Designed miniproteins, single chains, continued (3). Designs and how they scored, part 2

Each design is a single chain, and the fold is of that chain. pLDDT is the mean over its residues in the fold that is shown.

## One batch from the design tools (miniprotein)

Design m8037
Fold by ESMFold2-Fast:
Structure m8037 (fold): chain A 97 residues (1-97)
Amino acid sequence: MSLEELTEEAVERARRGDVEGLREALRKILESDAPEEEKIEAIERALEEAIRSGDVESARVAAEFLRELALNSDLPVEVQIGLVLDAIGRELDIELA
């Protein structure tokens, strides 16, 4: 399955509030051979959809995977920190709404 297909699956799962299906799709994205930057974009897209749908649990799952990918990537530390903080901030914004 292509990264694009996995991204579309994750976005659809996030839209439906299918937390288990979202977790599986995000795990497959994380395990793919795609560049780290493309994986980050894919997970961020799923996170944005979860936020838009108001599904706190789906947003938490997407933020968790974004943090894991950022911390284990070969990206500069400043970029990794920025991504982790952004993910946490987005998750908190949902909980406070």
Scores: mean pLDDT 75

Design m8038
Fold by ESMFold2-Fast:
Structure m8038 (fold): chain A 83 residues (1-83)
Amino acid sequence: SRLKEELERLRRRISELNRQSQSNSSDRDTQLKLLQESERVLRRAIELAEELARRGEPDAEIDLALFRMQLSVTKLAIENVQK
């Protein structure tokens, strides 16, 4: 479905953001920007996974749980960088 295609594009974006985080020199501003972008992408992925779960896609429920966990970790990382 088109929703699944969009979710796969978001997964690719999350992977790319993680790769950029590993490749960049660790300045606070760059790290914060990457984390905030990851938060935005994860929130959108959660919305799509919720819609897919409502439509009865069993794999979407697992995806939703994993994205929510990753969002919690990302939010904590943002708080830690802002200290």
Scores: mean pLDDT 83

Design m8039
Fold by ESMFold2-Fast:
Structure m8039 (fold): chain A 68 residues (1-68)
Amino acid sequence: MKISEEEAEKLIAGATTLVNEGAPRLAGDLVRRSLEELGLEEAGRRVQEALEKGDLATAVEIIRSLVE
């Protein structure tokens, strides 16, 4: 399964907001849960790991790579 461009931008916006507010763990949990619900558990885990490390650029790249 892949995600729509709209879903990807929504996840990126949410994660970016939470990271900028000092909540990278919450950002990682949010994106992971959303991607797991779409059947993308491994991608969700990778994005969560990147966000927990403060690597927003890698997280954004992974999310965009999932667009159909």
Scores: mean pLDDT 83

Design m8040
Fold by ESMFold2-Fast:
Structure m8040 (fold): chain A 79 residues (1-79)
Amino acid sequence: SVSEQLRETALRAAREGDVVLAVGFYELSVLLPTITDEEVREQVEKLALEAVRAYEAGDRAAAMRHAQEALRLIRQEFE
């Protein structure tokens, strides 16, 4: 699942010393399954996967932008 992939990536980021991305990926992994709006969930899932791909490619800036946008959409759902 996307949540499992996010958790694995969070642990990898933590091992590499990137605490900010590790926390971001972990937050996405636990919050993603709580989204009830299907359209928002699909948008967040797409952004989360783009963040994972950017991180695996070594593009930390892109990973950060995508993860932050995904978290912003989730926060907007609970405001």
Scores: mean pLDDT 86

Design m8041
Fold by ESMFold2-Fast:
Structure m8041 (fold): chain A 75 residues (1-75)
Amino acid sequence: MIKVVIHFSDGSVVELEAESVEEAQRKVRELAEEHNASPTGLTAALLRLIGDALDAELRGEELTEFELHLTLEEP
């Protein structure tokens, strides 16, 4: 289980839980779309999530938490 904490540039914070890296990526993408987040920032955050998960696996561990910051696009 992975706890994900998303900080949006408007000051809002969303916490979610995912059973896998794939579920975490999907939920983060869905929330980013709902909040009109920057595509570049989202892509960078998702690549970091994959990197952190791979690093944990290489150490014989599972990723348990991930925190990211997403910049919202102008209206």
Scores: mean pLDDT 82

Design m8042
Fold by ESMFold2-Fast:
Structure m8042 (fold): chain A 87 residues (1-87)
Amino acid sequence: VLSATYVYHFPSAEEARAALLETLRADGIEPEVSEADGVTTLRAELVMPTPADWGDLSGAEARVTIVAEIRPTPDGAVATVTVTVED
């Protein structure tokens, strides 16, 4: 299991949502969007084949969970993106 958390700052929550949706959709991922208490959450679970160039791992599957939380701030918005990979 590999988990990584990334923090991004945006001028607004709307821009954060648009940028994250564009990035995920560019990779063919359609996240589930929910909103509670002013926080917008984007969640996606997918199974990805390992690259053919990974030798003995070629043809295996990795399970990926992506959770992005967008919180408005006085100066814009902060997006916290957590990616968990299980192979």
Scores: mean pLDDT 74

Design m8043
Fold by ESMFold2-Fast:
Structure m8043 (fold): chain A 70 residues (1-70)
Amino acid sequence: SLEEFEKQLEEEFERIKKLFAELSKEEVEELLKETLAHFDDIKQVLTDEQKKLLEEFEKKLKKEAEEHIK
């Protein structure tokens, strides 16, 4: 369901956020690139509402990465 998808994204965000805190700046940049590439691949099979949630997740993830790498 859409609610389950949103919850999964929130749990994944917290997981990635913790991982970013343990990684070097270079590792954060590479992980972000890989993650965004995977999201682009799956967008074609998502509903419009799921795509919007994923896009919001991408924005939050980019901001978190930027704060870590300056």
Scores: mean pLDDT 81

Design m8044
Fold by ESMFold2-Fast:
Structure m8044 (fold): chain A 73 residues (1-73)
Amino acid sequence: MLSPEMLEEVRLAMERIRFAVTRTAYEKGTISAEEALEELRRVEARLEKLNAPDREAALAEVRAAIAELEAEL
């Protein structure tokens, strides 16, 4: 069974994957800027609830992407 620490690392990795998938979908034109922004906001909210040490780096990257998309809307 995964330890609580391993579960937090897995959750962080999952959110990083969701971020990458959302960015790629937007860049390919398969989702709108509004849809991408909504998904990134959900990723941000979930990352804020994690206690993984690398969480802050992931949060900074997601928040930068949100700010860029908001500037385009």
Scores: mean pLDDT 82

Design m8045
Fold by ESMFold2-Fast:
Structure m8045 (fold): chain A 85 residues (1-85)
Amino acid sequence: GAETLELMERTLRRVAAALEEAKVPQDQRNEMADEMTKMWKTILENPDNVELAIKSLEELARIAESKGLHKVAQVLREAKEELEE
């Protein structure tokens, strides 16, 4: 629903800010942007599937951690927790 989309948009903005603040190399920023774009398209096609949004956030957080982007992973996990009532 609309609340999930608003949370996702806010989360994408927070991730972009974290990547800029951390001065992450452009290639890593592009990889994260591509993964986030894939997640966003999936959520837009399934706006009422909160479980899919939660799983997508967890997968992105795992990818961010694997790249050493700990602040980005934290932002994604916080968004996941906000969806888990």
Scores: mean pLDDT 78

Design m8046
Fold by ESMFold2-Fast:
Structure m8046 (fold): chain A 103 residues (1-103)
Amino acid sequence: GHFEVRGDLPPELLEKAREMAEAALASGVKYIEMHLELVDGEPVLVGAFLQEVSPETRARLKADAAAGRVRVEEIEPGLYLVSDATPRGREAYERLLAKLKEE
């Protein structure tokens, strides 16, 4: 798999985004985009991917998330958020989705 980073990130956040993306890819994700979103003026890293996942990939993602190896949450069937599973991560994801839906 591969990943992309959108926007200009400081070196420390770019490294963190890469680590988060690589963890998701290691769990069976084929492609992920990492974004930096501002939530109440604070930078929040969020990645999103939409794919049909096999039962094996779903189980691996769930197990890896439970073990702390990846921060990933299935927001709705087949749509995943990679971030801290916090209210800020969810808000950042909603902001990212709004941007991706703009024409």
Scores: mean pLDDT 68

Design m8047
Fold by ESMFold2-Fast:
Structure m8047 (fold): chain A 82 residues (1-82)
Amino acid sequence: GALDAAKGAIESAVLTGEDVGAAPTAAAKNELKQKVSELSSKLTNAEKQAAIDEGKKLVSEAGTAGGKAIAQTVVDSLKESL
């Protein structure tokens, strides 16, 4: 479903951030925010909350600046879409 696809995309983005290790550029964050907005348009408010909760979990679990920054950008973008 749309929620499972969104969670998978979020997990993949955070994993990529962990692999890179470094915090993303402002341009990369803006591109990510646009992609999150497109994904969030397919979700109900309840599904957006579930995705936010998953993002918050990933912020706490990420071990690198890159992973944490990507997870936080996703959380912030989803909150703005509510």
Scores: mean pLDDT 83

Design m8048
Fold by ESMFold2-Fast:
Structure m8048 (fold): chain A 70 residues (1-70)
Amino acid sequence: DLEKELELLKAEVDALKNGASAEEIVELRRKKAEELGLEVAETSPETVEKYRETQLKRNTAKIEQLEKLL
């Protein structure tokens, strides 16, 4: 569901922008995905920290793309 994926991405981007720790982002993603019934690949704090800026940039672009489709 595009709406649910968009909600998850927005929550993750918001946390990244607000300087949430890598652990907080992993926890947020896991909880939000569970609430929304989304099957998402598990991630680690190490992966989040390594790709923090890249994920922020890509997820922001993906949010724009998904909003256009809704």
Scores: mean pLDDT 76

Design m8049
Fold by ESMFold2-Fast:
Structure m8049 (fold): chain A 65 residues (1-65)
Amino acid sequence: AEEIVKDAEELAKKALEAYENGDKVTSARYITAAGLLAAASDVLGHPEAAERVRKIVQEAIKKAE
């Protein structure tokens, strides 16, 4: 379960790096991938991990806006 959260943190970090480099398309792709990890966490019965991933995604979106 913790691996999913760590993967989401890494994806969010890569999304912010891409955004800061002016690559908004790559940034959006990484944000989408992290969002899919939240959905997977819910399906696998880890709702707390899903909420942690959603918070990571929301924070990255705020910084990328």
Scores: mean pLDDT 77

Design m8050
Fold by ESMFold2-Fast:
Structure m8050 (fold): chain A 58 residues (1-58)
Amino acid sequence: GEKEEIEEQLEKYLKELVKEKKLTTDEAQEISLKARELIEKGESLEKIKSKMEKLAEE
């Protein structure tokens, strides 16, 4: 369903950031948990990605 597709896209994005050494595994896990909360609240993929980008840049 839509939630599964959003989760796959977010997981792929986080894996790329970890490979690029922009995030640690622990940081990626924390961001993933927050993103999952947003998915459950019905936030759009675009909003979730935007929030994750802000967290990754910090």
Scores: mean pLDDT 75

Design m8051
Fold by ESMFold2-Fast:
Formats: sequence, C-alpha cells, structure tokens
Structure m8051 (fold): chain A 116 residues (1-116)
Amino acid sequence: MIDEYLVEERERFLRGEPLTPEEQKLADEILKKADEYMAEVEKRGLSREELIRRYTRLSDEAARTGNVDAALDIGAFLVAEARKNAPEDPETAEEWLRGAILAGIAYVRAARERQA
C-alpha cells in the first residue's frame, strides 16, 4: 500500500536521513522528468487542472499495474508543483522539494512491490 511508504518517507524526512545511492538515482530521474514536464506545460499552455487529471490517471495505472514509469511521472508532477508553489523562504522551499522527492520515491517503491 502506498500509505506505508509515504509514512516511512515522512519519518525519514523528519529525521533528516540522506538518500541511498539507489534513491539518489531515482531522485535525479524524477528531477529531470520534472524539468521536462514544466517545459511541456509552458509550451502547450496546459492548465493545472488538466495536469492533475493526467497524473491522477498515471497514479491509478501505477496502483493497478505496478507501472514504475507512471510512478516516476507522478514524482515528476509532485516536484514540479513543489517548485512552482514554493514559499519565498529558501529553507522552507528546500523542505517542500525534499518532501516531493521522497513522496515520488515512495510511489516508485509501491509500484515495484506490486510488480514483485
């Protein structure tokens, strides 16, 4: 269940634990995908509501099929939203970004468990 992974990642966030090398690889991939989605959104003029509908469908697919690519796309959406809506305080903005990355990793872990 995704909720177990989200609870674990939230606890890791609160403890300030560093990412493992494998998690850092996932974080880097999520960040790259987030940059690509932001560029596509700007180019196509997609609304936030249209993006939410797209990523809700990807979330449903990841949950049903264990699709890791869909889980990575969810992570990219969360990071893009965190960057766009980040508060002006740099420390809080970094916390929002870190939280989004950890949530994205949790989605990938849940998807992988469903494939196994």
Scores: mean pLDDT 71

Design m8052
Fold by ESMFold2-Fast:
Structure m8052 (fold): chain A 92 residues (1-92)
Amino acid sequence: MIEPLSPEKKAALETLLEGLLAIPEEDLTQEVRRRIFLEVADLSVGLTPSQLEQLREQVEAALKDRPDLLRVALMGIDVEEGILLIKEAVSK
């Protein structure tokens, strides 16, 4: 089947998601959103398309009840997916 995320990436993802869920909605400022975006984007770096899809599914499942967090986190994944699509389009 599909190769799972590496144990290190899984642990980093779980730690990140737990930290995000600890942020109250009232404290979700633009600066906090920017940090979340950058941390998720950094976590997405070097992943294959299949691993990015798995990351997206896990993020969606974990943050389903926190749409503001989910939106910001998915933007971080979308950036790396966009970069991979560009690289694929230029045969890189």
Scores: mean pLDDT 78

Design m8053
Fold by ESMFold2-Fast:
Structure m8053 (fold): chain A 97 residues (1-97)
Amino acid sequence: TAAEMARRAEEAAEKAERAETGEEAVRAAQEAGRAAAEGGKSGDMSPEDARRASRGAARAAKAAAEKAETGSKGAGAALHALGGAVSAGLSGGAPPA
């Protein structure tokens, strides 16, 4: 469900923020981005769930960018997470066509 995807994005954000290595942060950010994007695609996100998923993915993107061992890996994960955040946010707010 969309609520489960929002929760997964938040959990992944916490993992990214707690990560001691760039690889862990990158993996967590990819997980957060995927969860947020899947929730957004469902079109079944409440505005609250969309905000939670969007914030989670954005937090994970920031952590990955800061902690990544290589800039390329961190940048890719951050962009993926940001894409998920945008998708989730737009879905919860009844986006324009």
Scores: mean pLDDT 69

Design m8054
Fold by ESMFold2-Fast:
Structure m8054 (fold): chain A 75 residues (1-75)
Amino acid sequence: DEVLKAIEEAKERAKEIEDEEARERILKYLDQAVSNLDNPELAAKYLEEAANLAIRAGDMELAQAIGKALRLLKP
């Protein structure tokens, strides 16, 4: 599953965020996306929330990794 692999790669990057609150929120949204992969619209909303938090945290590489998962989910 390419979407799951992309989300897991994003989760590994998110674990390195020093802001604990941002890290926990991003990881929670990524976990919710994984749990809802059978509902692409809901999974995409969780990925969009995670990407927005990554941008606010200044981690553009993480935002791009999440964006890859979004593109795979919504071609």
Scores: mean pLDDT 84

Design m8055
Fold by ESMFold2-Fast:
Structure m8055 (fold): chain A 86 residues (1-86)
Amino acid sequence: SIEDLFARLDALSDRVAQVERDFLAGRLSRAQLQARVADLQAEQDALAAEFKALKPEMTEDQLLRAELLLLSVSGGILTLERALAG
């Protein structure tokens, strides 16, 4: 459902922020960060596909909120990927 999509997007955003905090605090090794980033990317891809399927049923406000949440998540994951590449 649309409600489940938003709950999962919020949860994914929280997980991205937690992975970043754990990495910055020295609680994650490079290998652990790599595994977490792969999991976050897979969940992002799944939620992006679900969002695409639900678009015809969504209001303009719901579409904008979902797009902003996905962009925020994408930006967080890209930051972590760059940390792994550097």
Scores: mean pLDDT 89

Design m8056
Fold by ESMFold2-Fast:
Structure m8056 (fold): chain A 63 residues (1-63)
Amino acid sequence: MEASEAHLRAVKAANYIMKNTPDDEKAHEMTNELARWLHRQLEAGIEPSQEELEEQAERLIKK
């Protein structure tokens, strides 16, 4: 199975959330929210960049 570039970018963004969120439960919720957001983008035919994924992760952390 080939890992898509979008999947690798999502993993990097998830690691960013984990590193910047000391609460494991909250970090897990944010990574799930990011995954759902990414899935919606891909379903719409949009492949988010690394920067867009990191910006979305930052928005989730700031909520």
Scores: mean pLDDT 73

Design m8057
Fold by ESMFold2-Fast:
Structure m8057 (fold): chain A 61 residues (1-61)
Amino acid sequence: MEITEEDMTLLRIGVLVAVRNNFESDEEFLEFLKTDPRAIDAALSPAAPEDLRRLAEEARA
């Protein structure tokens, strides 16, 4: 059974939420996002929580 791109994006978003909770600050998480374009793409998804999307926009800028 093939996992859809949407399902894969949701999994990546879930991982990013968990990863964010393990960072001591949003600044450290932003630096992580800047080093991983795939993480930025997942966080910018319309399925992502608003807070995660805002941080991804800041990392991209």
Scores: mean pLDDT 75

Design m8058
Fold by ESMFold2-Fast:
Structure m8058 (fold): chain A 74 residues (1-74)
Amino acid sequence: LSPEQLEKVDEVFERIKTASLEETVELLREFLAFLDEENASREERQAALQRLVRGATEAGVEEKVHQALEEVAA
């Protein structure tokens, strides 16, 4: 992951900690759009999402993030 991608993951994650499920879905859509604009590779996208999920697990909000990811992936 680039430093810019890491900074964006941390920024999005901080917003997710206090966000509702609906807000988390929108934040994840914005994050994925950011990765698309950066022409992130499949491996970079996977690493970014893994970092986000790890942070969510540590903060106790992993269920919310998993539900939001399912909505985005549909």
Scores: mean pLDDT 78

Design m8059
Fold by ESMFold2-Fast:
Structure m8059 (fold): chain A 94 residues (1-94)
Amino acid sequence: MEEEERRRELAREEFEALVRMLLTVEGLPAPPEDMSDVEKAEEFLKLGQLDTAALYVARALLEQGMPVEEAYEEYLKAKKSREYLEKLIKELRE
């Protein structure tokens, strides 16, 4: 019941913490603050940072109402495949 909502909130916090950690690693550029998660994903994809790009895609999916578990699976697939990540970004833009 409220456990599912708590899990969803914790997963979002975990994603945000992971993004913050990745952006503080030396050599990773910080995207502009006012960019959408999809736009941030495109920027990190151009830099070859598949993990960071996939994380922003997963956040965009969560904001569209995708279940946390499904969004996490999409993140895991996208971080391993540039082609899959590009497909998800295209679908999120349409």
Scores: mean pLDDT 68

Design m8060
Fold by ESMFold2-Fast:
Structure m8060 (fold): chain A 85 residues (1-85)
Amino acid sequence: MKTKEEVKRDILAAIKLSLIIGKTLNLSDEEIVDMVVRELERIAKKHGLSREELVAILKDILDEYKKYLSPNEVKIMEEAIKRLE
C-alpha cells in the first residue's frame, strides 16, 4: 500500500512536471494551475483521498517543504489549494 510520503512525492512530481510542461509550451500561470488541479484530483482519486484530505496534504507539503520549494512551486500550490477549497 502507498504511504502518505508516497502521496506527497506523487504530488510534488506532478507540480514539477506541470511547471516544466507549462514553460515548454509557453502556457499562462492560470493554464498551469488548471493542469495542476486536474492532476491533483487524479492523484486523489487514485489514492482514495477526499478533496478535504487532498487539501490537508497540500498544506502539510507547504509547511514542511516551503524552504526547499521554488517561489513558482509555492505560488502554484497556493493557487491550487485556493481552487480546491
Scores: mean pLDDT 81

Design m8061
Fold by ESMFold2-Fast:
Structure m8061 (fold): chain A 86 residues (1-86)
Amino acid sequence: MKLSDEEIEELFKEALKKYDKDGDGKLSYLEAMDFAIDYLKSQGLDTVPSDLIDMIAAADKDGDGYLDLEEFKVLVDKLQEVVANS
């Protein structure tokens, strides 16, 4: 299924609530990995891409090791492409 920008924003809020223990409003690469694995598994994928960390790094425009909402949207778009091609 394709997510709207509004659905991705709600997904980001849920990811922050579940994975962001410090409440800084951003996801670290490890938290983004946990999110991505859970997301792909929820879509019925048996395996995760071997280049998943590279996808996260590519979404991190600033290279600071964290994803804000806009960078998270890029990651979710990439994950939806993985789901569509599975």
Scores: mean pLDDT 76

Design m8062
Fold by ESMFold2-Fast:
Structure m8062 (fold): chain A 106 residues (1-106)
Amino acid sequence: MKSAKELLEEAIRHAEEGIRAVEEKGDLEEALKHARKAFELLLEAYKKLDFSSLSVAQYTAAGILVAAASIDLKLLEEAVKKGDKERALEAIRGLLGNIRALLSLL
């Protein structure tokens, strides 16, 4: 069974592949697929957190980071609909940052 840390490390790899899809290929649809997988893995990691072993501050921060990541994914979906590569790249980098922040909290 994968740990929360292992799931977040996989989420980071998917977010990085999404960034590469935009930067190397200009493929916004592939970037969105990778970002959705990264967010799915982030949610699975969040559900696997032992909240009884976390401080109230760590628990609260984890919830805020997941909410922020959800906003980044919605911003990416909007950027993809508009064909806006710059905004798509900004949104997926935001998602990656929030995933990394959650991993650092553990």
Scores: mean pLDDT 88

Design m8063
Fold by ESMFold2-Fast:
Structure m8063 (fold): chain A 86 residues (1-86)
Amino acid sequence: SAAEEERNRKLVLEAGVLDGLIRMIEWLLKNTPPDAEADARLQQMLADLRKQLKDIAKELVKNKAWDLVEQFLGGSNTEELKKLAE
Protein backbone atom coordinates (compact mmCIF):
# COMPACT_ATOMS: atom_id res chain seq x y z
CA SER A 1 0.00 0.00 0.00
CA ALA A 2 0.99 3.68 -0.31
CA ALA A 3 1.20 3.95 3.48
CA GLU A 4 3.59 0.93 3.64
CA GLU A 5 5.76 2.45 0.86
CA GLU A 6 5.93 5.76 2.79
CA ARG A 7 6.87 3.97 6.06
CA ASN A 8 9.62 2.03 4.22
CA ARG A 9 10.85 5.25 2.55
CA LYS A 10 11.18 6.88 6.01
CA LEU A 11 13.09 3.82 7.31
CA VAL A 12 15.47 3.97 4.30
CA LEU A 13 16.09 7.70 4.84
CA GLU A 14 16.65 7.11 8.59
CA ALA A 15 19.17 4.35 7.69
CA GLY A 16 20.93 6.84 5.37
CA VAL A 17 21.19 9.45 8.15
CA LEU A 18 22.55 6.86 10.62
CA ASP A 19 25.08 5.54 8.06
CA GLY A 20 26.25 9.12 7.39
CA LEU A 21 26.78 9.76 11.13
CA ILE A 22 28.61 6.40 11.52
CA ARG A 23 30.96 7.25 8.61
CA MET A 24 31.63 10.71 10.06
CA ILE A 25 32.54 9.26 13.49
CA GLU A 26 34.73 6.53 11.88
CA TRP A 27 36.49 9.27 9.85
CA LEU A 28 37.10 11.37 13.00
CA LEU A 29 38.52 8.38 14.94
CA LYS A 30 40.84 7.46 12.02
CA ASN A 31 41.94 10.96 10.88
CA THR A 32 42.27 13.09 14.05
CA PRO A 33 44.86 12.92 16.86
CA PRO A 34 44.01 10.44 19.66
CA ASP A 35 42.05 11.91 22.60
CA ALA A 36 41.06 9.39 25.30
CA GLU A 37 37.96 11.27 26.58
CA ALA A 38 36.60 12.39 23.18
CA ASP A 39 37.39 9.01 21.52
CA ALA A 40 35.55 7.15 24.32
CA ARG A 41 32.44 9.32 23.75
CA LEU A 42 32.67 8.86 19.96
CA GLN A 43 33.07 5.06 20.34
CA GLN A 44 29.95 4.94 22.57
CA MET A 45 27.99 7.00 20.01
CA LEU A 46 29.27 4.69 17.25
CA ALA A 47 28.09 1.57 19.12
CA ASP A 48 24.64 3.11 19.73
CA LEU A 49 24.27 4.25 16.08
CA ARG A 50 25.37 0.83 14.75
CA LYS A 51 22.75 -0.89 16.94
CA GLN A 52 20.04 1.47 15.64
CA LEU A 53 21.13 0.88 12.02
CA LYS A 54 21.10 -2.92 12.55
CA ASP A 55 17.54 -2.71 13.97
CA ILE A 56 16.42 -0.69 10.91
CA ALA A 57 18.18 -3.13 8.54
CA LYS A 58 16.25 -6.02 10.15
CA GLU A 59 12.97 -4.08 9.72
CA LEU A 60 13.82 -3.46 6.03
CA VAL A 61 14.37 -7.26 5.56
CA LYS A 62 10.99 -7.95 7.25
CA ASN A 63 9.31 -5.35 4.96
CA LYS A 64 11.11 -6.63 1.79
CA ALA A 65 12.27 -3.06 1.09
CA TRP A 66 15.74 -3.69 -0.47
CA ASP A 67 14.75 -2.30 -3.91
CA LEU A 68 13.86 0.97 -2.15
CA VAL A 69 17.20 0.92 -0.26
CA GLU A 70 19.06 0.51 -3.60
CA GLN A 71 17.08 3.40 -5.17
CA PHE A 72 17.80 5.88 -2.34
CA LEU A 73 21.18 4.75 -0.90
CA GLY A 74 22.78 2.88 -3.83
CA GLY A 75 24.13 -0.65 -4.28
CA SER A 76 27.20 -0.46 -1.98
CA ASN A 77 25.12 0.81 0.98
CA THR A 78 22.49 -1.86 0.22
CA GLU A 79 25.18 -4.61 0.48
CA GLU A 80 26.45 -3.18 3.81
CA LEU A 81 22.90 -3.01 5.27
CA LYS A 82 22.16 -6.61 4.13
CA LYS A 83 25.25 -7.78 6.07
CA LEU A 84 24.07 -5.87 9.18
CA ALA A 85 20.59 -7.50 8.91
CA GLU A 86 22.16 -10.99 9.25
Scores: mean pLDDT 85

Design m8064
Fold by ESMFold2-Fast:
Structure m8064 (fold): chain A 95 residues (1-95)
Amino acid sequence: SDLRKAIGQAIRQALDDVVQKYYDNKKVPSGLELLRDYLKQRLQRILEVLRQLGKLTPEQEKLAQQAIDALNNGDFDKGSLYSNKFMDLVMETLK
């Protein structure tokens, strides 16, 4: 579906954004830094796509915000948990 393609593109672009940022800054990230920055960028790009298409639910927005807040506070366990719950809800929307 068009939504599935847009979400797939958003996921790929999120990784490209993070890789490009590290390349431009001549920085080699740690695995945790890369994971954090990728998860945040993936959340932001998917939120933008869902918002533009009028498909963003309040539950998805809340989970994404909880994930972003946890990642910003260095709580990778909660950040990953909320990010995964957000992705599960997004993937259910693609059915």
Scores: mean pLDDT 85

Design m8065
Fold by ESMFold2-Fast:
Structure m8065 (fold): chain A 76 residues (1-76)
Amino acid sequence: SAESNQAVRDLQSVLGKIEEGKELTEEDIEKAKRFLELLPLVEEEIRELNPEDAETLLKDIEEAKKTVEEAVKKVE
């Protein structure tokens, strides 16, 4: 879906900045919060659309969620 696609793009952008040790901007924090808000919907879509890859994708999402939550807590 458009929401899931945008959330993944925003997540990748934020994760890339965290990995490079860059400071997160207010825009990055907003994107991170939106990702966290949409995360249950994204997980549901993955379970429905990609059953063979679902476990790997859900694991990657859980790791990304923890990374994003930690980064948001530190800068907010």
Scores: mean pLDDT 72

Design m8066
Fold by ESMFold2-Fast:
Structure m8066 (fold): chain A 58 residues (1-58)
Amino acid sequence: MAEKFNEQAIRNLIAQGEWYFDQGQTARGERLLNQAIHLGKLINNEELIKQAKEALER
């Protein structure tokens, strides 16, 4: 399903953003997580938007 594939792409962006945060690369992590938030809003997935926002608050 298209929605499932879009969710996987967003989850991948969240994981990459969190990984860059763990490496101390805050600017790159923030950019990826903001992209994940934007895409989550486009597909109206509140859980993915919440996950990306929580990752940004680290």
Scores: mean pLDDT 80

Design m8067
Fold by ESMFold2-Fast:
Structure m8067 (fold): chain A 74 residues (1-74)
Amino acid sequence: SNAGKKAAELGRSLPDETARSAALGVAQAAYEHGPLSGYFVAKVAVDEARRQGNTSAAKAAEEALKIVQDEVDK
């Protein structure tokens, strides 16, 4: 899906390994199970990153969430 590609591109652009892993996890879920699965993975990633206080991972997960949300809403 286009959402999976965009999330993967976001992940590859990120210099922080934790942020990159969060975005790539969303991309993988969107590729394997479609953008709705990517949406749920992104939601969990945002909540977990915020709980851990990892602002870099939270921002990456939020951007990936927006990417998959845009595809789901089409």
Scores: mean pLDDT 78

Design m8068
Fold by ESMFold2-Fast:
Structure m8068 (fold): chain A 63 residues (1-63)
Amino acid sequence: SEADRLRQRLADLRQRARQELDAGTTSSVETTLDSVEQLLDQGADPAVLEAAVDLIQQQLDKL
């Protein structure tokens, strides 16, 4: 499902942050990802959340 694909993207971004970033930046990223996960768990539209995840990914790619 789209939700399952988005959950996988969130897991991958979380793992990447833990491997590549300092503890403070990782904590900030994880807090943002936790917010997206919570909205997804509450039945938010995965397509709307995918746009937010794309923005998080783009910010991470610039660090």
Scores: mean pLDDT 83

Design m8069
Fold by ESMFold2-Fast:
Structure m8069 (fold): chain A 60 residues (1-60)
Amino acid sequence: KVPEELFDKEVELALEQIRLAIAKLVASRSTGDEKKQAENEAAEHESRVAELQAEIDRLR
């Protein structure tokens, strides 16, 4: 681990991208209300990925 906020956020971004991919896979395999819930979870992770990208850009 490097003691830099930038590196920690880059790791968090990578983990959120994995969570987003999993949520999209769950949505593709679900039906009805479960699919809608999984799509909502994917949207939340997508939003978090965008936030982390913006934070990383601000830090450099």
Scores: mean pLDDT 80

Design m8070
Fold by ESMFold2-Fast:
Structure m8070 (fold): chain A 84 residues (1-84)
Amino acid sequence: MIEKVEIEIKVTSDGENSVVSVKVTTTYEDGKVVVQEGSEVYPMKAEEVYELLEKNKEELKEFIKQQAGAKEVEVKIEVYYDPS
C-alpha cells in the first residue's frame, strides 16, 4: 500500500511554448521510495498551463488518493514566467 505521493510540477516559460516538468515521489508503507521524473513541451503560454493545473489541483489530489490508495497526497505547482 502507498503511504504518500508527492507531485511537484514546474511550468517554465519558453517564449511561445511552456516546458512542464513533473516529479512524482511515491513512498510505500514498507519505507520504499520511488521517484519518477518527466518533461513535456506544450505549445501554450506558461500562465495558461498554470491556470489549468491550479483549476484541477484538488481533483487530481482526490483522484490519486482514491485510485492509488495513498494515505496522503501532496501537489506542488510552481511557475516561472521569466527564468532570466
Scores: mean pLDDT 78

Design m8071
Fold by ESMFold2-Fast:
Structure m8071 (fold): chain A 78 residues (1-78)
Amino acid sequence: MFDTEEAAKAALEAEVDGKIVQERRYVFGGEAKVYKAILLPEPLAGGRYFGAIVGYSSEDIADRSNFVSETLLVIEKK
């Protein structure tokens, strides 16, 4: 878990050894306090990966009412 969306993005870029080249952000309401980074295991053509960052209003991520944002990412390997 990450305290900022920027820290979660940096972790995904480090895991792929790449750079975020596309993002789409969806906000469902509320203020995000913690973030979860998810990297999809299947690479795309051209050395690209899908990732997601999920924002929660509380550290209790098991409570679905705390889900407040989602950022979808395409990361291109260096």
Scores: mean pLDDT 77

